# Ledger of designs, part 58: designed miniproteins, single chains

Each design is a single chain, and the fold is of that chain. pLDDT is the mean over its residues in the fold that is shown.

## One batch from the design tools (miniprotein)

Design m2020
Fold by ESMFold2-Fast:
Order: sequence, then structure tokens, then C-alpha cells
Structure m2020 (fold): chain A 97 residues (1-97)
Amino acid sequence: MSLADHLRRAAEAIKSGNYEEALKHLQEALELAKDDPVLRADVERFIQWLEEAIKKNDEEIKKKLAEYVEQFARLVEGDLSAAPEAGKAATELRKLL
């Protein structure tokens, strides 16, 4: 399973409320990103934001995080057409945090 596959599965798990599965996939993505400090920092931030969303029980943060992680998975695969949507999701998520 690729890093992008783990991110996509994490996003799906967040959408379904399965946070244990989402955290598992984000941890696997983090291990795969170990040799890329920028990508590793991004995945660590996704884990932090998910933990914050769970703690606050904030459905809007959960929804926006899932959207961002999904678009980020596309960027990791080289689909640069995802960049505007990823940027939009990141901006909206930052306003909620």
C-alpha cells in the first residue's frame, strides 16, 4: 500500500467516524514519509488536527480535515490538478483551528 493509499483510507475513515482506523493509516503514512521531512511534518500535522477534532468533537473540523487529506493524497500521487482544492481545504481548516 502506497503513502497516498494510506492517506486516502485515513480520509475515508474520518468521514465514517472510524478515528482508530484513521489514526492507524496516518501512522503508516508517517512511517512511509520518514525520509521526506516536509511530507513527514504534513502527516504529523494531520494526526495533531485529527486528535484536536476528536477532543473538541467538532464535525466541521473532521469534515474539512477529511477533504484536505483526500486532496493531499492526490498531490502525493503527482496529480497537480488537486492543488487548488487542497489549498482551499487547508485555508478553510486553518480558520476552524
Scores: mean pLDDT 81

Design m2021
Fold by ESMFold2-Fast:
Structure m2021 (fold): chain A 94 residues (1-94)
Amino acid sequence: SQALAEARKAYLEANKELDEALKSGDVEAIIKALEKSRTALAALVAAGASPALLELAVKAAEALLKKLEAEGASPAVIEAAQADLSLAQTALQS
C-alpha cells in the first residue's frame, strides 16, 4: 500500500530526527522528537503496520527507555519515552 509505504518512510525519518536530537542533548528537542516519533508510529499503525514491525518498534522503544533511565535523563524525557513505548505495546497487543 502506498499509504503504508509513506507512513513507514515518515516513521523512519522521525527516528533519524530523534537520533539527532539525542546526540544534541537538548531536552526540548528530544521531547519534540519523541512526540513526532509517537505521532509517526500512530500513523503507521493506522496504515496497517505488521506485527513484526510493531515488535521491532516495541524493542527499540524499550531499549531507548532503558538507556535514558540508565543515563539519568530528565523526568520529562523519561515520560515522553514511556509514552512512545506504551503506544507501541498497545498497538502490538491489538
Scores: mean pLDDT 87

Design m2022
Fold by ESMFold2-Fast:
Structure m2022 (fold): chain A 63 residues (1-63)
Amino acid sequence: MEEAKKELEELEKLAKSPNRGTRSLAGSGLQEAREQLEKGNEEAALKSARAGIDAAKQELANA
């Protein structure tokens, strides 16, 4: 849970990025991770959060 919380906070920060693509990718990952946490799927939530962070950061680096 603590790791998932930190990853969600990172996604929330990326979702506030000035780059539209970064915001979209971070927002999608954040929504999926939160849905998995609500269902009790902590591993799936972490996977979704990390994938979203990686995609959002890659998009930001390409901007």
Scores: mean pLDDT 79

Design m2023
Fold by ESMFold2-Fast:
Structure m2023 (fold): chain A 87 residues (1-87)
Amino acid sequence: DDEIARIEAELAEQGAAILAELRPLAERARETGDLALQQEVFDRLAAILRALAEYFADVNPAYAQQARDALARGQARAQERLAAKKA
């Protein structure tokens, strides 16, 4: 489907732009140990993954599942960090 190919190309371009914006923030958060900045980067990525999962649910279920799996892994990592932080 030409429309699916066009959407995939647009998403690849949009994804590259978003990663180019978020990569310096993620590196800064890693270098400074800024937990608030790390959380902001994660929240932005999680929102994108949720939107992709919903958008592709009917169009490309496999791609939607990849987005859901990535979100689940991110949530698991966030829970591990929260558990480690608790007294």
Scores: mean pLDDT 67

Design m2024
Fold by ESMFold2-Fast:
Structure m2024 (fold): chain A 99 residues (1-99)
Amino acid sequence: SEVEEQLEKAREHLRKAREAAARIADPEARALVERAIEQLELAIEALKKGDRLEAEIHVGMALIELGLAERLYGEEPAVQEALEHLRKAIEAIEEALKL
């Protein structure tokens, strides 16, 4: 289905975000990115179960973690790469939420 295609796209971007996170030297920056990834994985799982509200809550939590990483560590290339993939995962999840 179109929902499944968007969720697969989101998972692929989360995989790439996790690869970028492994290159982040600062453990606090890495933890923020990893928490954002975990929240988006929970959002995908919620959507698979048809729980749109739970998915939206997890996207909101991911945006908070992402915003902190960008404000505090946004000058680091590995953080920038991880944030780009997190934003693309969020876009795919939001497209799935419209279906």
Scores: mean pLDDT 90

Design m2025
Fold by ESMFold2-Fast:
Structure m2025 (fold): chain A 86 residues (1-86)
Amino acid sequence: IEVSEPLKIIQEADPNIVRAELVLKETDFRVRGYAITRSGREIPMALLSNENGTVVYQIHLPWEDLKAVRFVDDSGELLDEAFVTP
């Protein structure tokens, strides 16, 4: 699986909602998104949409607690990871 654009972390107007957008070159792949907290917890994100390879995930997590977002394929291989700057 190849990523066509860098993983985007989106801060919503609600500071307790985080979204992540991943754009894949292929449209039939299963992916999983995880929010990595500053305390080191890995929390599964909820799929909002999958439209022709553009996958959007959401989690109810305070932005201040977010360290990174990670996406893996169905085999568990890392697809992309983005870190929140301090």
Scores: mean pLDDT 77

Design m2026
Fold by ESMFold2-Fast:
Structure m2026 (fold): chain A 91 residues (1-91)
Amino acid sequence: AEAERHAAEGERLLAQGRYAAALEAFAAALKATSADDPRLPAIIDALAAAAVRLVPLLGEEAASELTVRTLGPELHPLVPALSEAVAAHLA
């Protein structure tokens, strides 16, 4: 329920072009999602899509810094999967 609310809010914000706010909402969804949740890869991909949308607006370095800061230390175990998803969106 909590993860679902945050993910839905992120999708709404992404559709509105509010990419930084979408990033925060998807990060909140990830924090509320268990490691075994089958929705986890989709939420990671959605967060990666929001992060990539920030690149033309902020530049690659600033977009990366904002993304890492928004995730915080609690989501560090997801950084490899997120990095792979971001690379896929940039290719």
Scores: mean pLDDT 81

Design m2027
Fold by ESMFold2-Fast:
Structure m2027 (fold): chain A 89 residues (1-89)
Amino acid sequence: HMMEKLKELLERGRELAKETEKLLGAEAKFSDVQLLTLVATGEALRIIGDAIDESIAAGKVDEELMKEASERALKIIEEAERLAELVEK
């Protein structure tokens, strides 16, 4: 599930931020919403990048694969926005 994947990425982001904050003090502190934005954007870009890489490896553009990747990337951003509202409450 996309929401579950985003939660896993957010937890990894939180752990990294916690470690960084302990090493550098409060200088590199991130909010949960900022972390969620970063991890969701990274994941969305990775999905599109993977589809491009697969098309290159196959020697052709798979239009359906690119469409599916774009739709998945958009849904990740939408789910991240939804989760951000919940995290701030």
Scores: mean pLDDT 69

Design m2028
Fold by ESMFold2-Fast:
Structure m2028 (fold): chain A 81 residues (1-81)
Amino acid sequence: SMDDLRRELATLRALLAHELRELEAKGLVSPELAQRARDVIAAADAVLADPNATEAQVRAGIEAVREALRELGEAARRAKE
């Protein structure tokens, strides 16, 4: 349902914001990657704030957040090697 998709986007957005904050605090993310993640968070917030957001827009937000989380995960993994 649309409510389930919006809940998934909100959950993933919260996770992305948390991961970005943790990695920035540790100096493990480049300014460019941090800015890309912030842009994705802002776009997700805009979709969540829009009561007229389409299913396609919510799904696009979910995919963008998942990709940003993958990029942050790669940065964290490289720092442990």
Scores: mean pLDDT 90

Design m2029
Fold by ESMFold2-Fast:
Structure m2029 (fold): chain A 58 residues (1-58)
Amino acid sequence: MSILELAQEIADKHIDKSPEEIYAIGVKEALSLGYSEREAEQTGLMAALLAIFKRHGV
C-alpha cells in the first residue's frame, strides 16, 4: 500500500474527526505498517488535508 492510498483510506474512515486526530491516526497507522517517521508524518498530513478538502467539497 502506498502512503497516498493509506492517507485516502484514513481520511475516508475518519472523516468525522478533527484534522489533528486524523493526523495522529495517520502517523500511528503508517508507523505500525513499517513506514519511516518521515513517511508517517507525510501520511498523517495528507490524510488530514484530504479530509478537510472532502468536507469543503474540494
Scores: mean pLDDT 83

Design m2030
Fold by ESMFold2-Fast:
Structure m2030 (fold): chain A 85 residues (1-85)
Amino acid sequence: MSPRELTIAQARLLALAGERFVIERIVKKRGIEDPELHELIAEVERLIEEGRRLLKERAPLSEIEEVLDRAAELAARARELVEAL
């Protein structure tokens, strides 16, 4: 993995962590008790931690991108559910 690829992956991870934080704060402030939404937020957090581990271990870029792409998909779904509730 090149230094540029590492920087981009770290930036994506930071952006995902920020989005998860915003969604969780909205859920807590509004008192939302949707089980699917809570499970999605928890899974996004788990994938962010996995992405962080893979970056530390200098895993193949494709493997890191798969985890980050999955986290982004679930974060988008969580945002859609929050906006619908």
Scores: mean pLDDT 85

Design m2031
Fold by ESMFold2-Fast:
Structure m2031 (fold): chain A 108 residues (1-108)
Amino acid sequence: GSRDFALELQGRASAEATRAYRENPDDPEALRRAVKAGAIGQVAVENRDKSREEILKAIEEVQKKLSTDEGVLEAAREMLERYEKGDAVGISAPTLEAARRLLELAEA
C-alpha cells in the first residue's frame, strides 16, 4: 500500500543519510547529501496516507527546494526544530547529527 511505499522510501533515505555521514562526517557535500536524504524520508512519512503518485509529487517538490545550499540549510534547521519540539517523525539520529554539523560549519 501507499504507507508501505512511504516507509520503504524513509528506510532507504535513512540508510543513505547514515552512509553519507559515516563516510565523510566533516565534508559539507556529504553532510548536505545526508540532510537531503533525511528530508525526502521525512516528506514520504508525512504523506504516507496519500497515494503513491502524491508521495512522489511531494518528494519532487522537496527535491526542488533542496537543489540550493540555502534550501538544504533551511531543511537542517527545520529538522533540529522538530527534534526540540518532540516531533522527530521520520528523522534518524545520523540525519540529526549531520544537520547539526552542517549548520555548525555554515556558521563558522
Scores: mean pLDDT 79

Design m2032
Fold by ESMFold2-Fast:
Structure m2032 (fold): chain A 79 residues (1-79)
Amino acid sequence: MKYEVVVSGLDEERAETVAEYAESLGGEAKVERGEENRVVVTGLDENKALQVAEFAAALGGVAEVYKDGELIKKFEPVK
């Protein structure tokens, strides 16, 4: 099973922080810079993918967790 986390709504510094956290858990992270910064994380199991998504939301981002291409969970920014 393959899990993917897509993070949006973060500035460049926070996007890099999420990418570094995902890589520390054994994942692969790509930071896509543009009009809005995105982080795409792959290579994690379900528990680690959810940890990355929760961390991104805590930093003010929106995180969507996909399992085999299907959206299973969405995390919105914490107040």
Scores: mean pLDDT 81

Design m2033
Fold by ESMFold2-Fast:
Parts: structure tokens; sequence; C-alpha cells
Structure m2033 (fold): chain A 67 residues (1-67)
């Protein structure tokens, strides 16, 4: 069930990334004066994306190792 847990975590991270990107992009597009705040949001999103990618790679590696 570790694979199912990884998928659940990946899904949650994907949703957080998507929301973070939308929020940061809106702040950036609607107010150039708020750009520094949007930048912090993008940095958080990047960190979550990296985490999600590592979980995905771990899952794919486990599948390949079985073969």
Amino acid sequence: EEREKAEEEYKKLQEAVERGKEEAKRIEETSEEMLPLAKGGFETVERLEKKAKELKEKKEKAIKEKE
C-alpha cells in the first residue's frame, strides 16, 4: 500500500502546486507592486513540484525494479 500512499501524497502536492501557481500568477498579473509576494509563492510551488517529482520517480523505479 506504499504505492497508494505515494499516489495520494502526489495528488495533494499537485493540487497545492496548481493552487499556488494560480494564486501567485494572479497576484503577479493584477499588481506589479505585489510582485515580491508572488515570487515567494512561486518558490513554494517549486519546492512542492520537486517533492512531487521525486515521489513519482520513486514509484516508477519500484515498478521497473519489479521487471
Scores: mean pLDDT 68

Design m2034
Fold by ESMFold2-Fast:
Structure m2034 (fold): chain A 95 residues (1-95)
Amino acid sequence: MKELLDKILETVDKMKELTPEERVAAARQAADEVSRYLLEHGDTLTPEQRELLARVISLLGDLALHAERGDQERMDKLAEEVKKTIEELKKLIDS
């Protein structure tokens, strides 16, 4: 899971350097990767870890929607919320 979380953080940080189409694709790809991880490993995760992963998926979906609309302020806020949720997940893994 740590490798997945690090990859998502890198993706979100690089979004400012991408075109609108690339931002939508990157956010959707990240959401799909988290969804796939949750589907494959859900039975081995705590309820708290599953809840936070579901939140990351939801936030990435919203990020893709606002990227398509060109709403930079909302994208920046959603990117910050993704980062905070991932930091919470990392604390649960490292505990």
Scores: mean pLDDT 82

Design m2035
Fold by ESMFold2-Fast:
Parts: C-alpha cells; sequence; structure tokens
Structure m2035 (fold): chain A 116 residues (1-116)
C-alpha cells in the first residue's frame, strides 16, 4: 500500500541516508549496502522501485537505486546492477551529494572488476 511505501521511505531516510551522511568510510558504506540488500524481501524490492521512480527527493531516489543495484549485484546480475548504479550516480550528481556520488562510483568500479 501507499502507507507501507511511505513507511519504508522513512526507514531509508532514518537508517540508510543518515548512516551515509554520518560515515567517513565509503568502503564500509558500500559493504553495508551490499549486506542490507541481501535482507530485502520481494515486496521491499517493489517498494524500492516505486520510490526510485516516483519520489520527489533526489537523494532518496539515488539511495533506492543503490539498494536495487546492490540486490542485483548479490544475484551476480551485473548488467542490471550496473544500470541501477548508473541511475543512482546520475541522481546523486543532480542532488550534489558528494558521498552518494562516491558510493555509486565505488559500486560501478566493483562491477568493472567482476566483468573484466
Amino acid sequence: SKEEIEEFAYILKDKVIKYIEESDDIDKVVDLLLSLAKELSEEEIKYLKYIAENSKDLRLRATSYLLLGAHYYNLKDYEKAKEYFEKALKLAEEAGDEKLIAIAKKLLEKIEEEIK
């Protein structure tokens, strides 16, 4: 429901985006995002897709695409992971969020290491 999506968006802001803002270690944030993505249910994946496509908050959209990309990275679907990380990078650049830019670039770098 819309209420469940809004509640999930609040959790992303309070837990994930806040942690990104407070962290100085980009590698640790990347590892955390990959770990969090392993715990995502099919319903939460649908919520992430909705938020990524429909939210007015660029940072929330970028973070949602990072988690979607991380989910597909864990499945070894590097093509989908790359697509989502590139969408996250573009939104992070539009938002001017230096940490989200760095995280997206690091995740794209990890994919290039896998598909070389």
Scores: mean pLDDT 88

Design m2036
Fold by ESMFold2-Fast:
Structure m2036 (fold): chain A 70 residues (1-70)
Amino acid sequence: SSSLQKQLFEYLLTTQEPLGEALSALVAHQDSLTVEDLLLLTPEQLVEVLNLRRGPAEKLYEFLQVLQAE
């Protein structure tokens, strides 16, 4: 949902760790991929789908799991 996308973007923007690569990829794919779609992906699939390096993809996966746990 759009509320989950807003929460994810706000987290990425306010984090002290630079996740700009993940944020840029999410903005680029916002019209084609929802947060719900991203929650179904593995870190390897995030690398392929969002064109991320492994490290940023694994960090994004961890944030998505936190959002899903609620």
Scores: mean pLDDT 70

Design m2037
Fold by ESMFold2-Fast:
Structure m2037 (fold): chain A 65 residues (1-65)
Amino acid sequence: SGSRSGEAAARAGAAGDAAAASTAGYQMFKVGEGEISEYGKKAAEAGQAGDAAAASRYGRLAFEA
């Protein structure tokens, strides 16, 4: 689900694993709905840019949505 992917993106980003955060964000973007999908896209883009902190924040927002 999108919430599980959001939690995974938040955890990976918090651990500094931008690549894992990007992968989780992309899954959240593909299978999520509404805000979860949008936060997933932003988490994936941040993770791809190497911004693990931003990826973690967007993953957390998706998990809480």
Scores: mean pLDDT 76

Design m2038
Fold by ESMFold2-Fast:
Structure m2038 (fold): chain A 101 residues (1-101)
Amino acid sequence: MEFSPEEREERRRLLERQVREARALLRAGTYDDEEFGSEEAALAALELLRRALPELSAEALRAAAEAFRLLAERAERLGLEEVAAAARELAAEAEARARAL
């Protein structure tokens, strides 16, 4: 992606904040079933997040891994097995990236 260094830093900070907020909502059980949208939309969102993982700090990657695990558990309860599988794979990738940093 062709962003200036300042734009890249701001984008990283925004993504890290969004990950922490999502984790907090999922932990509190306040993540609404309607926020999943369609299975197709959820899968598209997870693919975009996967492409953003290399831009996250180790702390944000650990937060993302936990958020993805919680999202997978929620998706599984809703019968969204493909979303749950994709989220579990993202959690594993985020954890592996955090360990490498």
Scores: mean pLDDT 70

Design m2039
Fold by ESMFold2-Fast:
Structure m2039 (fold): chain A 90 residues (1-90)
Amino acid sequence: AEELAKKAIELAEEAKRAAEEDDSMPEEDKRRIVELLEKGIEAAKEGNLEEAIRYLSEAFEVANKAGNVKAAQLAFEAARYASEALRLKK
């Protein structure tokens, strides 16, 4: 469980970098994606996997809609690892 949560944090941090590096994305969308990813990372570090999954999934939706495929894919994978960590905790 801890290993999967750590992987979710790593992927979310990579998604944040991908969003920050995309100069073609509207600044409002970039800021929103970064905020959601940071909230997801914080929740995952606190062990609140349900909240982490919510924020990471929302970051995926915003990134996908904004056209940043790399950030969207990384956020989706982060949410998936957080979901698996939550499943193993039960």
Scores: mean pLDDT 84

Design m2040
Fold by ESMFold2-Fast:
Structure m2040 (fold): chain A 85 residues (1-85)
Amino acid sequence: IEELLARIRELAAGLTDEQILEAFRALAERLGLDVEEILAKVREALENSDASTRETIRLAAAMILLGLSEEDLEKLAELLRKLLE
């Protein structure tokens, strides 16, 4: 777990906005969601959110790019939902 978290943080620190959008596009396609709507929301959050929210989005993108399983992504989504409440 500690090694995975270190990799996620390292990858997240180097991600561009375009790479973040690419990660969320891939996730939206994988989950059968409206890709354009998800990308619009992510773009808005990157432009208009506080630093904490932008950091959370960047970490989520890194997790997606590392190719986590559907079960792991569901667990992470639940944790992120709880943290953002």
Scores: mean pLDDT 70

Design m2041
Fold by ESMFold2-Fast:
Structure m2041 (fold): chain A 118 residues (1-118)
Amino acid sequence: SDLEAARRAAEALRPKLDAFLSKLREVLDNAETLTPEEVEAATALYQAAVRLAATVEDFLRGRLSPEEAARELRRQLAELERYRARLEEHATTPLVQDLVRAAGDLIDAARGLIAALE
């Protein structure tokens, strides 16, 4: 994959990350409607998504090489997949089910970026 393709994939991921983090914050602001397990999993997803956003920005600003970015993104994807699975196990409301689906979409987009970096 060429660097231009990777940069386009990273740029496309930014608004998806911003939207996902905004939705997660909205869900967590309504924590009283969630189980403790859903709050724990959603909080972990938020922290993992913040780290993913930082990696994307560091790559775009030239602070990480493509190889370094791909390595960090693979670790962060594993975290997102783990916490998405935990949230899905406890998903009792449409709001949490929508969040699980949105996390899946973000994971797929991040996989596309990793493929472009390799």
Scores: mean pLDDT 85

Design m2042
Fold by ESMFold2-Fast:
Structure m2042 (fold): chain A 95 residues (1-95)
Amino acid sequence: MEEIQKKIEELGEKAERYAKEGKEKEAFKYAVEALELYIKTSPNPIYQQYAKDKKSLKEILEDLLAKNPDLAEDVKKQLEELIAKIEKLEKEKKE
């Protein structure tokens, strides 16, 4: 749905902005929301299962990338960037 796709973009941009400002909690929150909407908008039932049974967002994304070769290369790269961003934010928060 277009409305959800626009929200994903807005949330992604907010996450990027807050990350640059050093507001790690806000950046992380928006990044997670953007990813959740992205997965939920996919018509693929595998994505719906990942969204329902979230354990660790990073683990879900890694498993998603490994098991779904049908994902577009651009999408895979964006997900990898998001995984790295989430991991970095979590690591910095724990320090």
Scores: mean pLDDT 66

Design m2043
Fold by ESMFold2-Fast:
Structure m2043 (fold): chain A 76 residues (1-76)
Amino acid sequence: SLAEAEARIAALREEMREALETESPEEAVKIFYEKLAEIQAILSSLSQADQERLAKRFEAEILAIGEEIRERYFES
């Protein structure tokens, strides 16, 4: 369901943020892309309309986390 997908993506986003804060830069990069692949798998099971809705809701925050991980990786 859309509600289940939304809850799962929110949890994966939180795992990405936690990895950024608690893991080494190299491990944070690995976790980020692993969780991103899980998000893509969840989205691919939904209608185009639901994919668009969830993308608009979560995209900016996930991109911001990815940018912070990239910055930390290249500064290490």
Scores: mean pLDDT 85

Design m2044
Fold by ESMFold2-Fast:
Structure m2044 (fold): chain A 58 residues (1-58)
Amino acid sequence: GQSALVIGAVDALRGGTPSTEALEEAGKVTGLSPEEILSLPHSDQAQLLLEALKKLGV
């Protein structure tokens, strides 16, 4: 959900791992797998999660 994407973006910006829910939600919007998202730098993970939120109209 939207809350998971926000929390996931914050987690990534802190150098942590976003939740599985956040990665799956971002994957549905971007077409990337959770593993592909986690292969990105933390700043790019955060940007991708924020772009997923934007595409959901939030």
Scores: mean pLDDT 78

Design m2045
Fold by ESMFold2-Fast:
Structure m2045 (fold): chain A 65 residues (1-65)
Amino acid sequence: AEEVLSIPASELKNYSEEFRKALLEAQTLEGIVLILKGLNMEVPKELEERLKEAIEKAVKLYKEQ
């Protein structure tokens, strides 16, 4: 799962548009969560659930490549 999130934007052109959109959403949400944790701010439960859902969607689309 984390390996999928680490794909650089420059390589995304080799993947489907649906996967790229899902991966960018997951990467954006993960980035926000990491920033909040780094700043010792509370991460909302809704944001954690959204990240989990976004990762699951990206992983599913990645397996269908």
Scores: mean pLDDT 76

Design m2046
Fold by ESMFold2-Fast:
Parts: structure tokens; sequence; C-alpha cells
Structure m2046 (fold): chain A 61 residues (1-61)
């Protein structure tokens, strides 16, 4: 789920970056739910999840 209090505490630029990544992850998860054998979508999902994890690490440190 989205922590709205955390998002509200971020600078606008960082909030947009984080939201854009989470939206893309959500779209890729839907696509992979429709076709679980889509290796290209699975790879993209992994890349965006890594990007999200790295950004969250930076924002919490």
Amino acid sequence: GIDFAFYASLPEEKRKELLDIEVEIGLLEIKLAIDPNDDETAQKLKEYQKKLSELLQQLKE
C-alpha cells in the first residue's frame, strides 16, 4: 500500500519520481498477472522494483 503521510513529507520532485515508479510497477504487475510467462515484463518489473528499493533507501537514510 501507499503510505500517504510519507509521500506528503517528501519534496515534490522526489514524490513525483517515487509515484511514477510505483505506477509503472503496478502496470507491470497487472500485465504479468495476465501473462505469467512474459519474461520481458518480469525483467522490467524486477528492474523497477530495484529502482524503487534504491530510491526508498536513499530517502530513509
Scores: mean pLDDT 79

Design m2047
Fold by ESMFold2-Fast:
Structure m2047 (fold): chain A 70 residues (1-70)
Amino acid sequence: SEELDREILRALGHMQLAILKSIAKNLPKEEFKKLLEEITKRMADYFREQGYDEVAEELEKEAKKLIEEL
């Protein structure tokens, strides 16, 4: 179902951000920021291509928060 597909993508996106956050302390700030921005852009672009703009926006918001906390 479309609803289930959306929830799966949402969960995958949030898991990816959680993994990135967990490695933040082991990577120089500038390298981490660049990596996070690039991965988030690719994920958001993919989710929008699949029709899940809301999920893309949620992930972009979470990524911005992570960058601000660096």
Scores: mean pLDDT 80

Design m2048
Fold by ESMFold2-Fast:
Structure m2048 (fold): chain A 88 residues (1-88)
Amino acid sequence: MKYRVLVLADPGDLTPEQIAEAARKGVEAAGGKVLKTRAVILPDGSVLVTIEAEVPEDITPQQLADAVRKALEAAGAKVLSVRAFEVE
């Protein structure tokens, strides 16, 4: 299954690259393969990360989102939202 994951985080002392790397590790921990990652700083200082991933069919969007959240929190990020969507 192909998924898109959207992360909104307050970076604190972390760079956008560090937020993206933590989110990527969360996808991989759920058994997903990361295809593409993008990170942008929003005008309010929050970081938006977009990940495209291939995930086994038995993994739900909620399980993927939970794995990404846990990885971000372990890295020290304040997670504002994580959403995972099936695409194609």
Scores: mean pLDDT 84

Design m2049
Fold by ESMFold2-Fast:
Structure m2049 (fold): chain A 83 residues (1-83)
Amino acid sequence: SVEERLEEIEKEIGELSPSNLELTRAIIEAVLAAEPYRRALEEELAKWIAENPEISAKERGQLEVERGTEEMALIFRLANSLF
């Protein structure tokens, strides 16, 4: 679950101040909540690449960066809605 994964991550990130821990928790929770959308974007990109195998490695990398930017924009939008 999101809660179990969040607790595992908190344990691994070490010692933080209470305020920083609370903010970090909220950000991680937003990232995890966005995971189904990120996966959908990744699947769409993978499908497009599979249907366009003739593209260069550079072009593929540019598409991956563009999709990564889109994913981050979604995550930040969700994080802002939680604050």
Scores: mean pLDDT 65

Design m2050
Fold by ESMFold2-Fast:
Structure m2050 (fold): chain A 63 residues (1-63)
Amino acid sequence: SDEEIRRRIGEAMVKAGGPPLGTGGGRLRFLSYAQTPKGRKVIEEVARELGLSPEELFGILLS
């Protein structure tokens, strides 16, 4: 489910030293960080593990 995917990417980001996936301003901070080279690496790794493209994973984060 999209909720499970969001949980997994949120956990992976925190483990990598990035911000948690929150709501409102927390969500915006997460999405901003995910566009940095460091955050992009976390997105790419989780997408690979889930069999998704990074763009598909971003689509789920924006929904």
Scores: mean pLDDT 80

Design m2051
Fold by ESMFold2-Fast:
Order: sequence, then structure tokens, then C-alpha cells
Structure m2051 (fold): chain A 67 residues (1-67)
Amino acid sequence: DELERRRREESERLGRRAKEKTEQILKEFEKRGVEKEDLEEFTERMEKVGENGGRERTDQRLEAELR
């Protein structure tokens, strides 16, 4: 199904971009001297929220832009 293939490709592209952005933010926090333990907890929490919220938010944003 073409829709499934497109979804996979878009998910991979968005995942790559999100990962790059997250790494940049993490690097900035590291430069600011935030404790590594706090950073890891924050990252784990963000990953959990990102898994559920990230997909829905991106889909909604794309739909709004296409409107």
C-alpha cells in the first residue's frame, strides 16, 4: 500500500530531523553544565512523551499546513 510506504518514509525523515534537534539541545544543556543524571532523566521523559505526542503533533501540523 502506497500510504504505508509514504508513512514509513516520512516517519524516518521526521525521526532523523527530531534526533538531530534533540542532539543539538542536549549538547547545549551539556555545555551549560547540567548534571548528567538530570539530563538522562529528562531525555528519557522526553522520549516517552515524544513517542506519543510527537507523532500526533506532527500529523496535526502537517494537516493544518495542507489546509
Scores: mean pLDDT 65

Design m2052
Fold by ESMFold2-Fast:
Structure m2052 (fold): chain A 85 residues (1-85)
Amino acid sequence: SMEEELKEAIKKVEEGVKKAEEALKRNESSLSDRQLAAARAAIKKAREHVKEARKALEEGDYEKAKEHLNLAGDYVARALSLAKG
């Protein structure tokens, strides 16, 4: 079902956020202040969009949930790229 597909997608994005946070912590001392700030900002945006996706899913708004998940995924990708050093 669409609900189950979206629940799986939320879990994958949440795992991506966790990986980005862990990568940032590992590489903190090797990153510039600018890269560190940008990565933290991207992680915050990803977390907010995950929260909105979960809320939309609970309300049955599957299109809104997909929109927020796509945005969260984009921010996770950005955070991971910035956290690489």
Scores: mean pLDDT 89

Design m2053
Fold by ESMFold2-Fast:
Structure m2053 (fold): chain A 86 residues (1-86)
Amino acid sequence: MLDHIAQGLGVDPNSTAPLTPEKQALIDELRAYFNSVVSPLLPSLSAEQQQRLNDILNAIITSIARSPDIETARAALERAKQLLQP
């Protein structure tokens, strides 16, 4: 059951791929996007909506970190930007 939950979030629970500087740069890009586009809206959102956005952000960061290659990680970042569009 836990494996199915992790897979549902786009995370491979068996992935041993290391967090490389290239993946860290993609995570930093996602955080910068969130801070510039989403964070200014957070005070106008309910606590529940803020929590959901943080959960989505964390799931995407995990997906990038656990990606087997940089191309997959970049695709996850681009999908994240689409999902986090205001």
Scores: mean pLDDT 70

Design m2054
Fold by ESMFold2-Fast:
Structure m2054 (fold): chain A 73 residues (1-73)
Amino acid sequence: SLEEELEKRREEFWQEVDRAIRDLKSAMLLSIAKSALENGKDESIVNQAIEEARKLGDEETVKEIEELKEKYK
């Protein structure tokens, strides 16, 4: 029914909001890791950012931080 389609669209909207929040967290973690590497800060900060990204289930961000870590060796 039309009402079922409207309810589905509402659920999709809230899923988009949740995704945007996760994307923002991932972007912040990447930024923190990059800043730590560029400024020669303790590698533990970079490792913590990787662990937090894994907790978010964002394997792409994990990989990007790990590749960035290799680049700044």
Scores: mean pLDDT 82

